# Designed miniproteins, single chains, part 103

Each design is a single chain, and the fold is of that chain. pLDDT is the mean over its residues in the fold that is shown.

## One batch from the design tools (miniprotein)

Design m3581
Fold by ESMFold2-Fast:
Structure m3581 (fold): chain A 85 residues (1-85)
Amino acid sequence: EESEIEEIKRLLEVLEKMLNSEEEEKKKILREYFEERAKTLDHLSEEEKEQLVEKRVEMFMNDPNLDEDLEKARKELEEILRELE
C-alpha cells in the first residue's frame, strides 16, 4: 500500500547505490532488487522466480552502457517524482 511517490523513491535509492558501487556490488544490488520484485509474482514457482532473477541480472551486467542507462533512468524517475510532488 505504498504510494507511487514512495515506490519511485525506492527505485532512486537502488539506482544511486548501483551508480556508486563497483561491479561486484552492482551484481549483488541487482540480484537483491529483482529477488524482492519476484516475491510479488505469486503465479511463478520458486525455481521460475530464481531463473527470472538470474536472467535479469545477467542481462543488466552484460550491458556495455549500464552506467549510462542507470543515470538516464535516475533522471527520468527524478522528473516523474517532481511532477508527482
Scores: mean pLDDT 75

Design m3582
Fold by ESMFold2-Fast:
Structure m3582 (fold): chain A 67 residues (1-67)
Amino acid sequence: AEKKLEELKREDEEIYEALALMSIGVVKATSPTSPTPIPRLVALLILDREDEASPEVLELARESLKL
């Protein structure tokens, strides 16, 4: 997952940025009625754009990576 993200970031910067922003948007839009850990790949994408993510979304990403 991490190796593929670094490769994508170098080869397809536009796609990588779109995936990161989309991941932040999806988590932000998800109802807090059932807080579950997000997939590791999504958590890594969110953390690469911590400037765009809210503190709540960043904390969820960090907690998900601990699993």
Scores: mean pLDDT 66

Design m3583
Fold by ESMFold2-Fast:
Structure m3583 (fold): chain A 75 residues (1-75)
Amino acid sequence: MDAEQGYQLGKELGEKAGKLGAAGDSEAMAREARRAGQWLQEKQREGVLSDEAFEAASRALEEAAVRGMAAGGKP
């Protein structure tokens, strides 16, 4: 998986987490983001994600989650 594919994967995962945060459920957002991050780490360890793809996915996950939360309410 290349960096572009990793970014898209992380964005989708982060948008799910961000949507929960936007709805005011910060605990559900944190739990979903943690699960997504653990899944990405496992796939990187297995060699399914390259270091480049993992880095792109992790960045996209964080960015999308923060963006979703910011759009839905006060931090």
Scores: mean pLDDT 77

Design m3584
Fold by ESMFold2-Fast:
Structure m3584 (fold): chain A 94 residues (1-94)
Amino acid sequence: DELERETGRALGEHVGEGMLANPENAPEALKNAKEEIEKLKEYPEAAYALAKVVAETAKELSKLESVREEAEKYYEEFKKLAEEMKKKVEEEKK
């Protein structure tokens, strides 16, 4: 679903921009992003798009020493969630 995919991507971009603009709030924003991905599991294309975008943001945040450890942890979690959602999307296309 194109709308589902675009919704997830747009949400991910918005959340990512907020975290990069205010890295001090990144730990809470990363936790909230994970909770949103979990809620969107019913819409696997949206969940996948969100997880993929937020994973890239977490990777960029990991370059900042103040949030590096937490950002690296969430990057790995978001990558796993994206892989799980990608598999669900592929199963639905069969």
Scores: mean pLDDT 81

Design m3585
Fold by ESMFold2-Fast:
Structure m3585 (fold): chain A 55 residues (1-55)
Amino acid sequence: EAEERRKEVLKEIAEKLNEIGDLLDGYLNYLKNKKNGTATEEEKAAAEEFEKNRK
């Protein structure tokens, strides 16, 4: 059914959008924590991985 397929596609897009949002928020939080000197090595590694693998 086309209607159900459309809902599946929208759900998948929403999930991917949420993932991108989470990655961006994590990166912004890392930059803020880095400025305050409270960034963890884990946050730093995640930010470097994000920059290295943008796609």
Scores: mean pLDDT 74

Design m3586
Fold by ESMFold2-Fast:
Structure m3586 (fold): chain A 90 residues (1-90)
Amino acid sequence: SAEELKAEIEELLERAADLIAQARATTDPEEARKLLAETRKVLAELSDLVSEAQEKNLISSEELKEIAERYHELLEQMNEIEERIRKEEA
């Protein structure tokens, strides 16, 4: 259902945010990389669900825009952590 897909999308967004927060909090570069790798898997699953919701016309253009904005923010946070790790290992 539309409600079930939207709930799953929200859960994946929240999980990605939590994994990013954990990656940001850790002082271990290896742990941070593992958390970022897991975040990428979650974001890939999110992309698949969003595509399914679009194909089935279960998501509005406004809802899609809000999800895309949140997705972009998560990618920016991941890039900041990757830059931090890169500088720490240089």
Scores: mean pLDDT 87

Design m3587
Fold by ESMFold2-Fast:
Structure m3587 (fold): chain A 58 residues (1-58)
Amino acid sequence: MTGKEMLEYMNDQMAYGLAKEHIHLSPEEVKQIARDLGMSDSVAERAAQYQRQLQAQL
């Protein structure tokens, strides 16, 4: 993997992990937690999308 591919992979894993850890929170709350942790807007948005997908499966 290139350094760029590694960074994209790490960002995706952080977004998914945050959504899974906070599965009972709303997507908006997960996005706010990501921002509070200093994550980029793109990672925060990705975490919110994972949260919506995971909650739809419950």
Scores: mean pLDDT 79

Design m3588
Fold by ESMFold2-Fast:
Structure m3588 (fold): chain A 91 residues (1-91)
Amino acid sequence: MADAPQEAIDALYKAAQSFWSGMDAYIRTGDLKLAEEYFKEAADHIVEAARLGGLSPEEAAETLELLADIAKSMGLDDAAEYLRRKAEELR
């Protein structure tokens, strides 16, 4: 069947929710620490989605690298480093 496992789909939705929450924290509150926590949470959900077969390791690594670039541009250096390391672990 062509459908990804439901757990993988759920992980991808959680990743998107965490990303949006991080962006919201950054834009509306300026809480960089909270934004970093949400970006790290998004990274963990992307890695889980790859583990469950919802993403290839290459697709997950590319997504993590994109999020790391976004985090870096926002001054979220700790989250950017975390995201980059997770991307390297998948390659």
Scores: mean pLDDT 84

Design m3589
Fold by ESMFold2-Fast:
Structure m3589 (fold): chain A 62 residues (1-62)
Amino acid sequence: MLDSEEGARAGAEAARRAALAGDAEGMDGKVTGSIARNQLDEASAKAVGEAAREAAAEAGLS
């Protein structure tokens, strides 16, 4: 995998774990931190946000 794709996947997984734990604020922090830390491009940042939103929906967060 490319470094940016790997970073996006790791960030999405961390956000998913936070969302499943019922931590909506932590989920947002994981998304923002992943984008900044991995210097994600617009498409990768969108992918991380989408994955976090799906995880939040599964956890019943709004």
Scores: mean pLDDT 62

Design m3590
Fold by ESMFold2-Fast:
Structure m3590 (fold): chain A 89 residues (1-89)
Amino acid sequence: KEELLKLLEETEKRLKEAAKAAKGDRQKFLEEAQKLVIELLEEVVKLRPDDEELKEALEEMKKVDPSDVEAMTRVLGRIGEALGRLLES
């Protein structure tokens, strides 16, 4: 739990820095956000290797086109739900 919270806090900080670096370029930000979320999920899967939903969410995030805002939002929603369950366990 403590390690998961630390990963989430670090990812939030990196996302804020990515937003600043993008300087209002939405596509640049979405591409960096996708990379950061993939890195987060790879670390979380290492902590919870038996969680099949997290593995599926990771594979979906790797396949989604970051220019497709609707698809990105949908996959991010699924990831949020999976991470929320881990924080409650």
Scores: mean pLDDT 78

Design m3591
Fold by ESMFold2-Fast:
Structure m3591 (fold): chain A 56 residues (1-56)
Amino acid sequence: VEELIIKDKSLTIDPKHNSPIIEVKGSKSGKVYLVGRKGFEESGLTPENFLGPEDL
C-alpha cells in the first residue's frame, strides 16, 4: 500500500489469520481499505499511526 487515507470508516482486525489483517471500512461511502501484513510493513505503519484520530 503506497498510502492509506482513512475517512468515514471503521477499523477491524481479523483474528482468524493469526496475523492481523487490518481492514478499514467506509460505512457511509462504502469504501473498504484492506491492508495485509506485508502491505502494512511496506507502508511503515504502526498500530499507533494506523489508529490515528481519523480512525476513531
Scores: mean pLDDT 42

Design m3592
Fold by ESMFold2-Fast:
Structure m3592 (fold): chain A 100 residues (1-100)
Amino acid sequence: SDLEEKLEKLLKLQKEMVDIVKEAEAKGWSDPAGFVAKINKILDEIKKILPEYSADIDEFKAKIEANVDDIKALIKTLVQFNLYLVGIITELELEIRKEA
């Protein structure tokens, strides 16, 4: 179904985001600007899948960009975005089960 395809794409992008964070940690946050660019590219891909969430995602993108020089605030914003994304994923999983 369309919802199952969206869910699979979102789970893949969520994993890519986690992998980018782990790489940044392993490199001691030596390139925060490059990290922000990679994360915001993932957020742009999520927006293409879920255009109805564009406004909220754009707000997170702006917060991530604003915190490029503040790693603690950047991590906090990423945790908040991950919780937001988990909520959307859960809602999609429930809608898929409702159709089954």
Scores: mean pLDDT 88

Design m3593
Fold by ESMFold2-Fast:
Structure m3593 (fold): chain A 100 residues (1-100)
Amino acid sequence: SPLLERLRALGAELLDPAASPEAKRAAADQMERVILEVYLSASPEEQARLEALMREFSRAFEAYLAADEDPAASPEERAAARQRTGDALDRLLEEVERIL
């Protein structure tokens, strides 16, 4: 699916440690807009799951940005926040793939 390939590319961009916080947020905003298109075509049960997974991803991503911008955060804390964001993203994309 071209849409799923686009979502994976955006996911790679927001998880890129070399990307600026602004670029990561822009990639996440684009991903949310693409997922909204999937959401609008989904069943009520699929919408409920996407909503829960989007909330999980959003929480993990905000924690990742906070850790990435915190000069007091350890490399281990940053890596853990990035990993949690990646895990939440994988679950979200798996549900999107199931709907498509």
Scores: mean pLDDT 88

Design m3594
Fold by ESMFold2-Fast:
Structure m3594 (fold): chain A 72 residues (1-72)
Amino acid sequence: SAEDVQKDIELGAFDTFVAMYKLYQKKTGDKQAAIDSVKKATSELLSNTTDPQIKSQIQKQGDEAIKEIEKL
């Protein structure tokens, strides 16, 4: 359902931010690895969605996560 897809997007973004913070906290972080992980997760979510509006939200969430990683 649309509600389930929205929850999955929110959980995916949260997990990605946690992973990003762990990488930077260790000071051994690879920005490219974090970005690649977000792109892969976004692609997988998009492959399971047919609604264009939900696809737009998934893409936006992925893009925002990448921007936040790039700003660090």
Scores: mean pLDDT 69

Design m3595
Fold by ESMFold2-Fast:
Structure m3595 (fold): chain A 79 residues (1-79)
Amino acid sequence: TIDEAAEAAEKAGGKGAAEAVRYMGLSWDDPSTAAASVAEAAANGGGDREHAQEAIRYSKLGDPVAAAAHAGRAFASAG
């Protein structure tokens, strides 16, 4: 769920990462897609590309919690 993805992002990258996942969740019904979108935005903002790539990989595997955790780490490294 979006809530589980947001919680994983918060544990990895703080409250801002969780809010980013929830915000993307308003545009996407799929928590994996929301997490991947946060990771792509973070990478474009200077975040860790390895964590962004792992977020996209787990998103494609259908693991939104793992995707969100990596997205959160990429987000934290961007700001």
Scores: mean pLDDT 79

Design m3596
Fold by ESMFold2-Fast:
Structure m3596 (fold): chain A 61 residues (1-61)
Amino acid sequence: MKLSEEEFDREVEAALWIIKATVAKLAGDYDEALHYYRQAFDILGDEEGKKEAEAEIEKLK
């Protein structure tokens, strides 16, 4: 399926935030990981994904 250029740019930006969040999570910087996940899912408009990421990080603390 073809993505629009706008959807592609949004996806790339969100992916960069997810990468930062994953690195922070692996480093044990859970507060930074939460911040980066929130940025990614806000860009995607994915409220459910944001809540799941927050719950996942809380379980690791």
Scores: mean pLDDT 78

Design m3597
Fold by ESMFold2-Fast:
Structure m3597 (fold): chain A 112 residues (1-112)
Amino acid sequence: VDLARAEQEANQAIERARQVLADSRDVVARLKDVADQLSKADPSLKESADNTVKSLEASIDALEAALDRAVADETDPVQRRLAAEDLLRDGDYVLAAGRKALDDFQAKLDGL
């Protein structure tokens, strides 16, 4: 693979990773609203709900920081692509966890 193609593939992987992190941020924003409603309806769930939101926010913050470092510091486009693909995989996991938490919290709220 030539340098131009490697740079293109790296940029595509970075864009995909950034999109998954943006989607994760949107899911966590919705989760925060549902968590607040759930905590008001059942105060015994507040600590668990708050901890779930904080854990997901911390994971997204860490992945965004890691992606920014990979973009800034990695001069080899192949290594930059691999780093972005690893972060995309981790971001997909966080997105899935956020969606599951949102569904679980909404189901609990609807059952009250």
Scores: mean pLDDT 88

Design m3598
Fold by ESMFold2-Fast:
Structure m3598 (fold): chain A 90 residues (1-90)
Amino acid sequence: MQAEEEIREEAERKTAELQAQADAATALGRQDPDAGLAQLRATLRQGGKFVQEMMATSPAAQQAAQRVDEEAARALGAALQTIADARAAA
């Protein structure tokens, strides 16, 4: 029971961290698209590792990992689109 709560809280914290990193990459990418894309790629690798580790832990962790994956995909997709638009405008 405590482990499940810890997994949920960790997933929520990681989702917030990934969102903040995606926002930072987007802000950087508006001024320097190449640097923004490099930062976004690093964030994608970090998020993927976290989801993979959670998926391997337990059935309860799998559900939390799936939510992190979905939210990260939306945030990173939005960041990628914004950076792509900035590149096209440059």
Scores: mean pLDDT 76

Design m3599
Fold by ESMFold2-Fast:
Structure m3599 (fold): chain A 83 residues (1-83)
Amino acid sequence: YFQSLVDAIENLLKKIQELLEKMRELRQKEADTFSKNLRLAYDIALKAGLEPDDETLDYMIEVAKRLNDKEMLEYFEKLKKER
């Protein structure tokens, strides 16, 4: 009786762990999609002749840090440094 209850709890914990891993994967994909869309919007703005000010560059650097996107972070930091 007791052993069967322990086995049931262990199986429930395994399912919870699998669901947590699935949620992590979904959050990562959302972050990647957001980063990609943000870069695309920035490229469109530049091609339209809109120059970002230092405040906009600071904002983009902060977003890159929050998304842990090293490539985007280095790109915008370099742009700000060369001004």
Scores: mean pLDDT 66

Design m3600
Fold by ESMFold2-Fast:
Structure m3600 (fold): chain A 65 residues (1-65)
Amino acid sequence: AVEHLNQGGKALHEKDYEKALEHLKKAAELATPETLAGVQRGFLELKEVAPEELHPEIDELIASL
């Protein structure tokens, strides 16, 4: 969970949006009450910097939380 959040953040900094999305999806699947806020923040941060083409998938993932 935390490891995937950290890797997602690193990928965001490196502009590897597909990799960031993959790690955040995994963090969401493994989410605990303690990591849910981090996962939601990760998706919001990804959406702000990611290409518009990825926004629908990000929105669907947020809705599934």
Scores: mean pLDDT 76

Design m3601
Fold by ESMFold2-Fast:
Structure m3601 (fold): chain A 91 residues (1-91)
Amino acid sequence: SKLPPGSERRVVVEYTRRDLQGRELRVVVELEAKASADGTTYEITVRVDVYRDGRLVRHEETSYTSDFDVDQVARDLARIFGGEIVESEVK
């Protein structure tokens, strides 16, 4: 569902893979969406943390403006990567 004007939404998607040596690769994708004052657009921030053997090996952050449903993006990411939506909250 689309966010109300001025509200914020946070969704976390986690997926785990094993590399060719059987070591665990865990990826955490955090999506934060902030609705514009008129509710027509969203500022979406995507943060990606990559863990190898329980250690953070990469942190990336990017932001963009969109008018689409952040929950659908989270579901699509979870489906594509075989991960799970582990957190979902609205402020």
Scores: mean pLDDT 72

Design m3602
Fold by ESMFold2-Fast:
Structure m3602 (fold): chain A 127 residues (1-127)
Amino acid sequence: MKKSLKEKGLEQIKEVRERFKTASPEERIALARELAEWLGSLVLFAAYQAYIENGEDYGLKLLQLGQEFIYHIEEIMILAAERNDRKTVEEALKLAEEGLQAIFDYDLDKVEEITKKARERLEELKA
């Protein structure tokens, strides 16, 4: 049976989580970028579907929030990988799972909430 884009995204997060356990620091940075590119593509598809179903303003807002979310997750994972901080990597992967679920559920309030959490966490890590 053909897997949904949501299921494919969640499986990609799971694969990245497992690969991070044995990856070198350089490989972890590459994995973080690969995950962000894949998730960004899924956000584009979800936003386009939201545009069709809920209208242009809704789809555009979901796209903007989703792209901001993916940017924050990528930056958190890169910083955590550079610092060999496995706990922060796991926090970012958990946020990515929750964010993908909210994006594919077209729950703008939840997407806004989790994007804010990712942004605040990135600011803490940069301090």
Scores: mean pLDDT 82

Design m3603
Fold by ESMFold2-Fast:
Structure m3603 (fold): chain A 82 residues (1-82)
Amino acid sequence: SLPELPGVSPEARETARELARQADEIAERMLKEGHSPGAAIAAVAMYLLALSLPEAQRTGLTEEELRALYRAIVDWLEERYG
């Protein structure tokens, strides 16, 4: 399942679904390589932060919408792996 998104636009929701799939792939790869769930989640969080400016420019999302999406993805990964 994908993360639940509070009060976001359709564009933000589609962005979150795409990013959640990428985040899940990264986390699963790191776990298969022997990293802890905490390390995998931290790496995903840093990856999402690195995407903040280009993602805002691509989608037109606000900083508040991006923060909500990133938090939802991280919380979903914590429930799934942590």
Scores: mean pLDDT 73

Design m3604
Fold by ESMFold2-Fast:
Structure m3604 (fold): chain A 107 residues (1-107)
Amino acid sequence: MELRERILETLATTTNPDTLAVLELALLALDGASFEELLERAAAYYGIEDEEDIRRVEELARRLVEEAEREYRALYPDAAPEEREELLAAIRGAALMVAAGRVAKEK
């Protein structure tokens, strides 16, 4: 089953704005958006303008991606490189939005 198709189906049916934002950023990552572009969009969504807060979002997102990548390798060691790359791209987008939300809620 194709990850992109699942994301699009969920976007069509979800009414939660935070979930929608996470899925939209995951979809942008699948379309080839850079980490820097995704970080800027996540920070803008939550109104994060302080350089230190943006750095905290980046650090937290990188940690979340590393954790997810380790879990994926452990659970799916036989996964094709293309499938792994697609999932990790989506995770990068999702992790940045989740990280931005967590940093914003600390205020």
Scores: mean pLDDT 77

Design m3605
Fold by ESMFold2-Fast:
Structure m3605 (fold): chain A 116 residues (1-116)
Amino acid sequence: MMPPLGSGAPGDAETEERARRLAELARERVSKLEGVEDVRVTASATVDVATGRPVVNVGLRVTLKPEYLDKEKQEELKEKIEEAVREAAREAGLELAGISSTVVGNDIDVGASAVP
C-alpha cells in the first residue's frame, strides 16, 4: 500500500528478510502462549551508526486475556514472551543484542534488537 522508498531506508535485502522471519517466528511463538489474546509485531532492518553493522529491531504489542490482568500472571507471561522472542531470533539466524518489556494496561510492549 505504501510507495517504494528505494535507498531511503537503511539495511539490505538479506537483513530485511531476517527481520521479517524474526517477526513471523516471534508472532507464532508468542501467540501460542497461554494468556495471549492477540499479538502485533513490527520489525525493521537498519545499520548501527556506531559499528556500521546491520541491526534488526523488533517490537511486539501483546494483548492479554482478561484472566491475565493480575500483576503476578503479567510478570510470568512477560518472562515467557521474552524467552519466545529469544528463541525466534536464534531460529531466524540472529543474535539477540538486547530485549526489554513493560506492562501497559492489559498489554505487554516488547522491544528487542538483534544482529546477524
Scores: mean pLDDT 78

Design m3606
Fold by ESMFold2-Fast:
Structure m3606 (fold): chain A 71 residues (1-71)
Amino acid sequence: ESIKKGQELADAAKSVPGVLAAAAQVDLKEGLATVGISAKDEEAARAAEKAVKEKAKQLGIKEVKITVRVV
């Protein structure tokens, strides 16, 4: 289940135009997700952050820690 939720978060980020890569890990014991995103510009980075937060809310994740790299 944690792997599936992680993949859904990564897929939500990747669905944003200008996202180059995304990976996610979910800790079900703490209700925490960690998501790493690589984006082509700051606009794509901000859009990806919003998409990940919305998806996390849908999945019942309490807290999301997002790390973004703009390349």
Scores: mean pLDDT 80

Design m3607
Fold by ESMFold2-Fast:
Structure m3607 (fold): chain A 57 residues (1-57)
Amino acid sequence: MSPEREQALLQAQLGASYAMNGDLDKAQQIADQLRSQGFTGLSQAVNDIIDQVKKQQ
């Protein structure tokens, strides 16, 4: 169990929360940070939520 991986999961959850609250800029920043750190799957999950919110608005 890696501390970096647990931190990435918490960041992904925070990004999802921002996206659901309509703060897409903050959600995108978190997704970009996750991708830069190699957590591409978590980054894509946050981006998928951002895209869903955009299509609903």
Scores: mean pLDDT 82

Design m3608
Fold by ESMFold2-Fast:
Structure m3608 (fold): chain A 90 residues (1-90)
Amino acid sequence: MPALTPEERDKLAREAVKIANEALSDTSLTPEEKARRIAEGLAKALAPVFKKHGAEQLRVSVSVDGVTAVAVIDKEGNLVELRVNDPEAV
């Protein structure tokens, strides 16, 4: 599989920062909601780039205040899995 170009990596990093800042600056959201929004947003933003490189599925993991959210998206852009491990569930 071809590796991501530096330009593609820089673009994804900028999109990641934007998504994270939007969720993290919303004081009405819980850590679980912030983690979910960031993980889902990143997975959806990344899917078109990785589809171009032959990836069939993407997995994104995000942690906020000990809460970890995992989003899995397929090559079609469909959310296959969204899972959260919160501190009260462990």
Scores: mean pLDDT 73

Design m3609
Fold by ESMFold2-Fast:
Structure m3609 (fold): chain A 108 residues (1-108)
Amino acid sequence: DLEARIRERLETLKELEKKVKLGPTGQAYLAALEAGDEAAIRAILLRAEAALSLARMVEWLRTKSGDEEEALEILYKLLSNELGIPIEELRKIISSFEEALELIERLA
């Protein structure tokens, strides 16, 4: 249900705005959700789903390598690309791999 996905992503981004300023890509995502631009939303969701697929691969690699810091750094890069938020700002609001992965899931 696209309407339910729009509502959940809109809530996620609004909650995130209370903690950190969204960059241009995050602001564009929020604007598309608020406008109900289904074509823009579908394109953004496809990109977010691709980011989630990469995050799942990183989760698997983390299990093999045991490098928690490197795995989390890759998720920060994925979130920074999706939302336009600098990695240093993401580190202030996200402290674990699990928190970063949960946010990526909530955006897809």
Scores: mean pLDDT 87

Design m3610
Fold by ESMFold2-Fast:
Structure m3610 (fold): chain A 80 residues (1-80)
Amino acid sequence: NAAMQAAIAASQARLEETRKQYEKDLENAKKMIEEGEKSESPNVRKALLKGAEKTIKDAEERLRQAEAEHQSLVDQALAA
């Protein structure tokens, strides 16, 4: 089924893009933590650390969703 193969290819490309974005988000979060640790302002430190935590959580959720969507399409193709 050409339509199913196209859907799987599209979801795989999206998953690959999401994985690359996940790595970038983790590096950005790491930089936010390092900047927070170097900050002499308690308010700036707290904001950067909280921002890093949210960035990691959002990145993990996006990756989880993309992996689930791709696996669902693969499972549908294998069942057909």
Scores: mean pLDDT 85

Design m3611
Fold by ESMFold2-Fast:
Structure m3611 (fold): chain A 92 residues (1-92)
Amino acid sequence: SLPSNGEILKAIVDMLLGLARRQVERGDVEGAVETLELAYKIVLKNKDKLSKEEFKEILQRLLDGARDIYERTGSERAKELAKQLEEEIKKL
């Protein structure tokens, strides 16, 4: 069977989270945050293809990623992304 839209989006987000982690490890903090912001934009554009539970799970994974970058680097941009993700999760 072909993967569902939710499975495909989770795989894309997981790949982008992995890329962001490697970017932090290389000292590319700005690139890491841009990668998570891209993942968030992709998820928002495809929200109607996800169940509420799938959407919440993906947002939580992105939130954990943004918090990890903030805790490791002090990036204000990562902190702001984490805040946006927290607010979106609270609306669910």
Scores: mean pLDDT 88

Design m3612
Fold by ESMFold2-Fast:
Structure m3612 (fold): chain A 113 residues (1-113)
Amino acid sequence: HMTPLEKAIEYLKKAIDILNEMIEKVKAGTVTLDEAREAIRKVASYIDEALELAEQVLTPEQIEKLRELANKVYEHLGEAYRALKAGDRDAAIEHLQKAIDYLNEMIEILKEA
């Protein structure tokens, strides 16, 4: 049975899965802006759920680090969306990959807790 931290990790993994699927659709030229907006909304929802679960067991200092990383994820998701609107697929993929990298850093903090 999942602990709050294990459940938080699973939400972040779901966020990463959505972003990986978005990268493949960007590479294929099949992504729509509406699909990208919906995917970003779901990713943000999963991050919020993970942070709420982490707040139940982690210290304020650990939560501050997670929130800083989450803000970097949101920044790169915003840049990816702007790049998609401009038709810059390479920039969109780069920012989506940076968002995944920060999500993986959040997972490592949760695993070490």
Scores: mean pLDDT 91

Design m3613
Fold by ESMFold2-Fast:
Structure m3613 (fold): chain A 88 residues (1-88)
Amino acid sequence: MELSPETVEELERAEAEAKARMDAAIAEKGVDSPETKALREELLRELAELTARLLVREGLTEAVRREALESNTALARLLIEELDRVEA
């Protein structure tokens, strides 16, 4: 029921890349700039898509879908949308 080491490594790499892009955008454009807000939405979508794909591979889609519904965050909403797309 734990994610495989390969899946964890892929998620950690994606998170690190997303953080680096966000940090660069914040430094260059500011945290409240339209560019930084757009990048945040794009990165959340990319992370949700990757996470959904990895969760399908691990067979954990049902458990994560329940947790996402309870959390009611922007990432959770995007994750549900991507899971629905992959499972369709």
Scores: mean pLDDT 73

Design m3614
Fold by ESMFold2-Fast:
Structure m3614 (fold): chain A 83 residues (1-83)
Amino acid sequence: MGPQEILDKFEQIRNLIKLASEVPPEQQEPLLDQAKKLVDDMENTLKQLENQGADIPQVVYDELEEAKKEVEEAIEKYKKEKS
């Protein structure tokens, strides 16, 4: 995966969180599930690349941790509003 593809994935995650905030609660779950899947896929991809000896810049790990936090916070907000 090239640097642009990684950046595009982080933008997709942020766009899904933004869209979830703009739709009714009943429509938020599939958007948040998709965002979480993209985060999980990215984390697994980075682990595979690291195991193969790839030099991954620290900024990529920092962006992943921030994206994970944003998705987790959005899911918790959704759960609070839905329940």
Scores: mean pLDDT 78

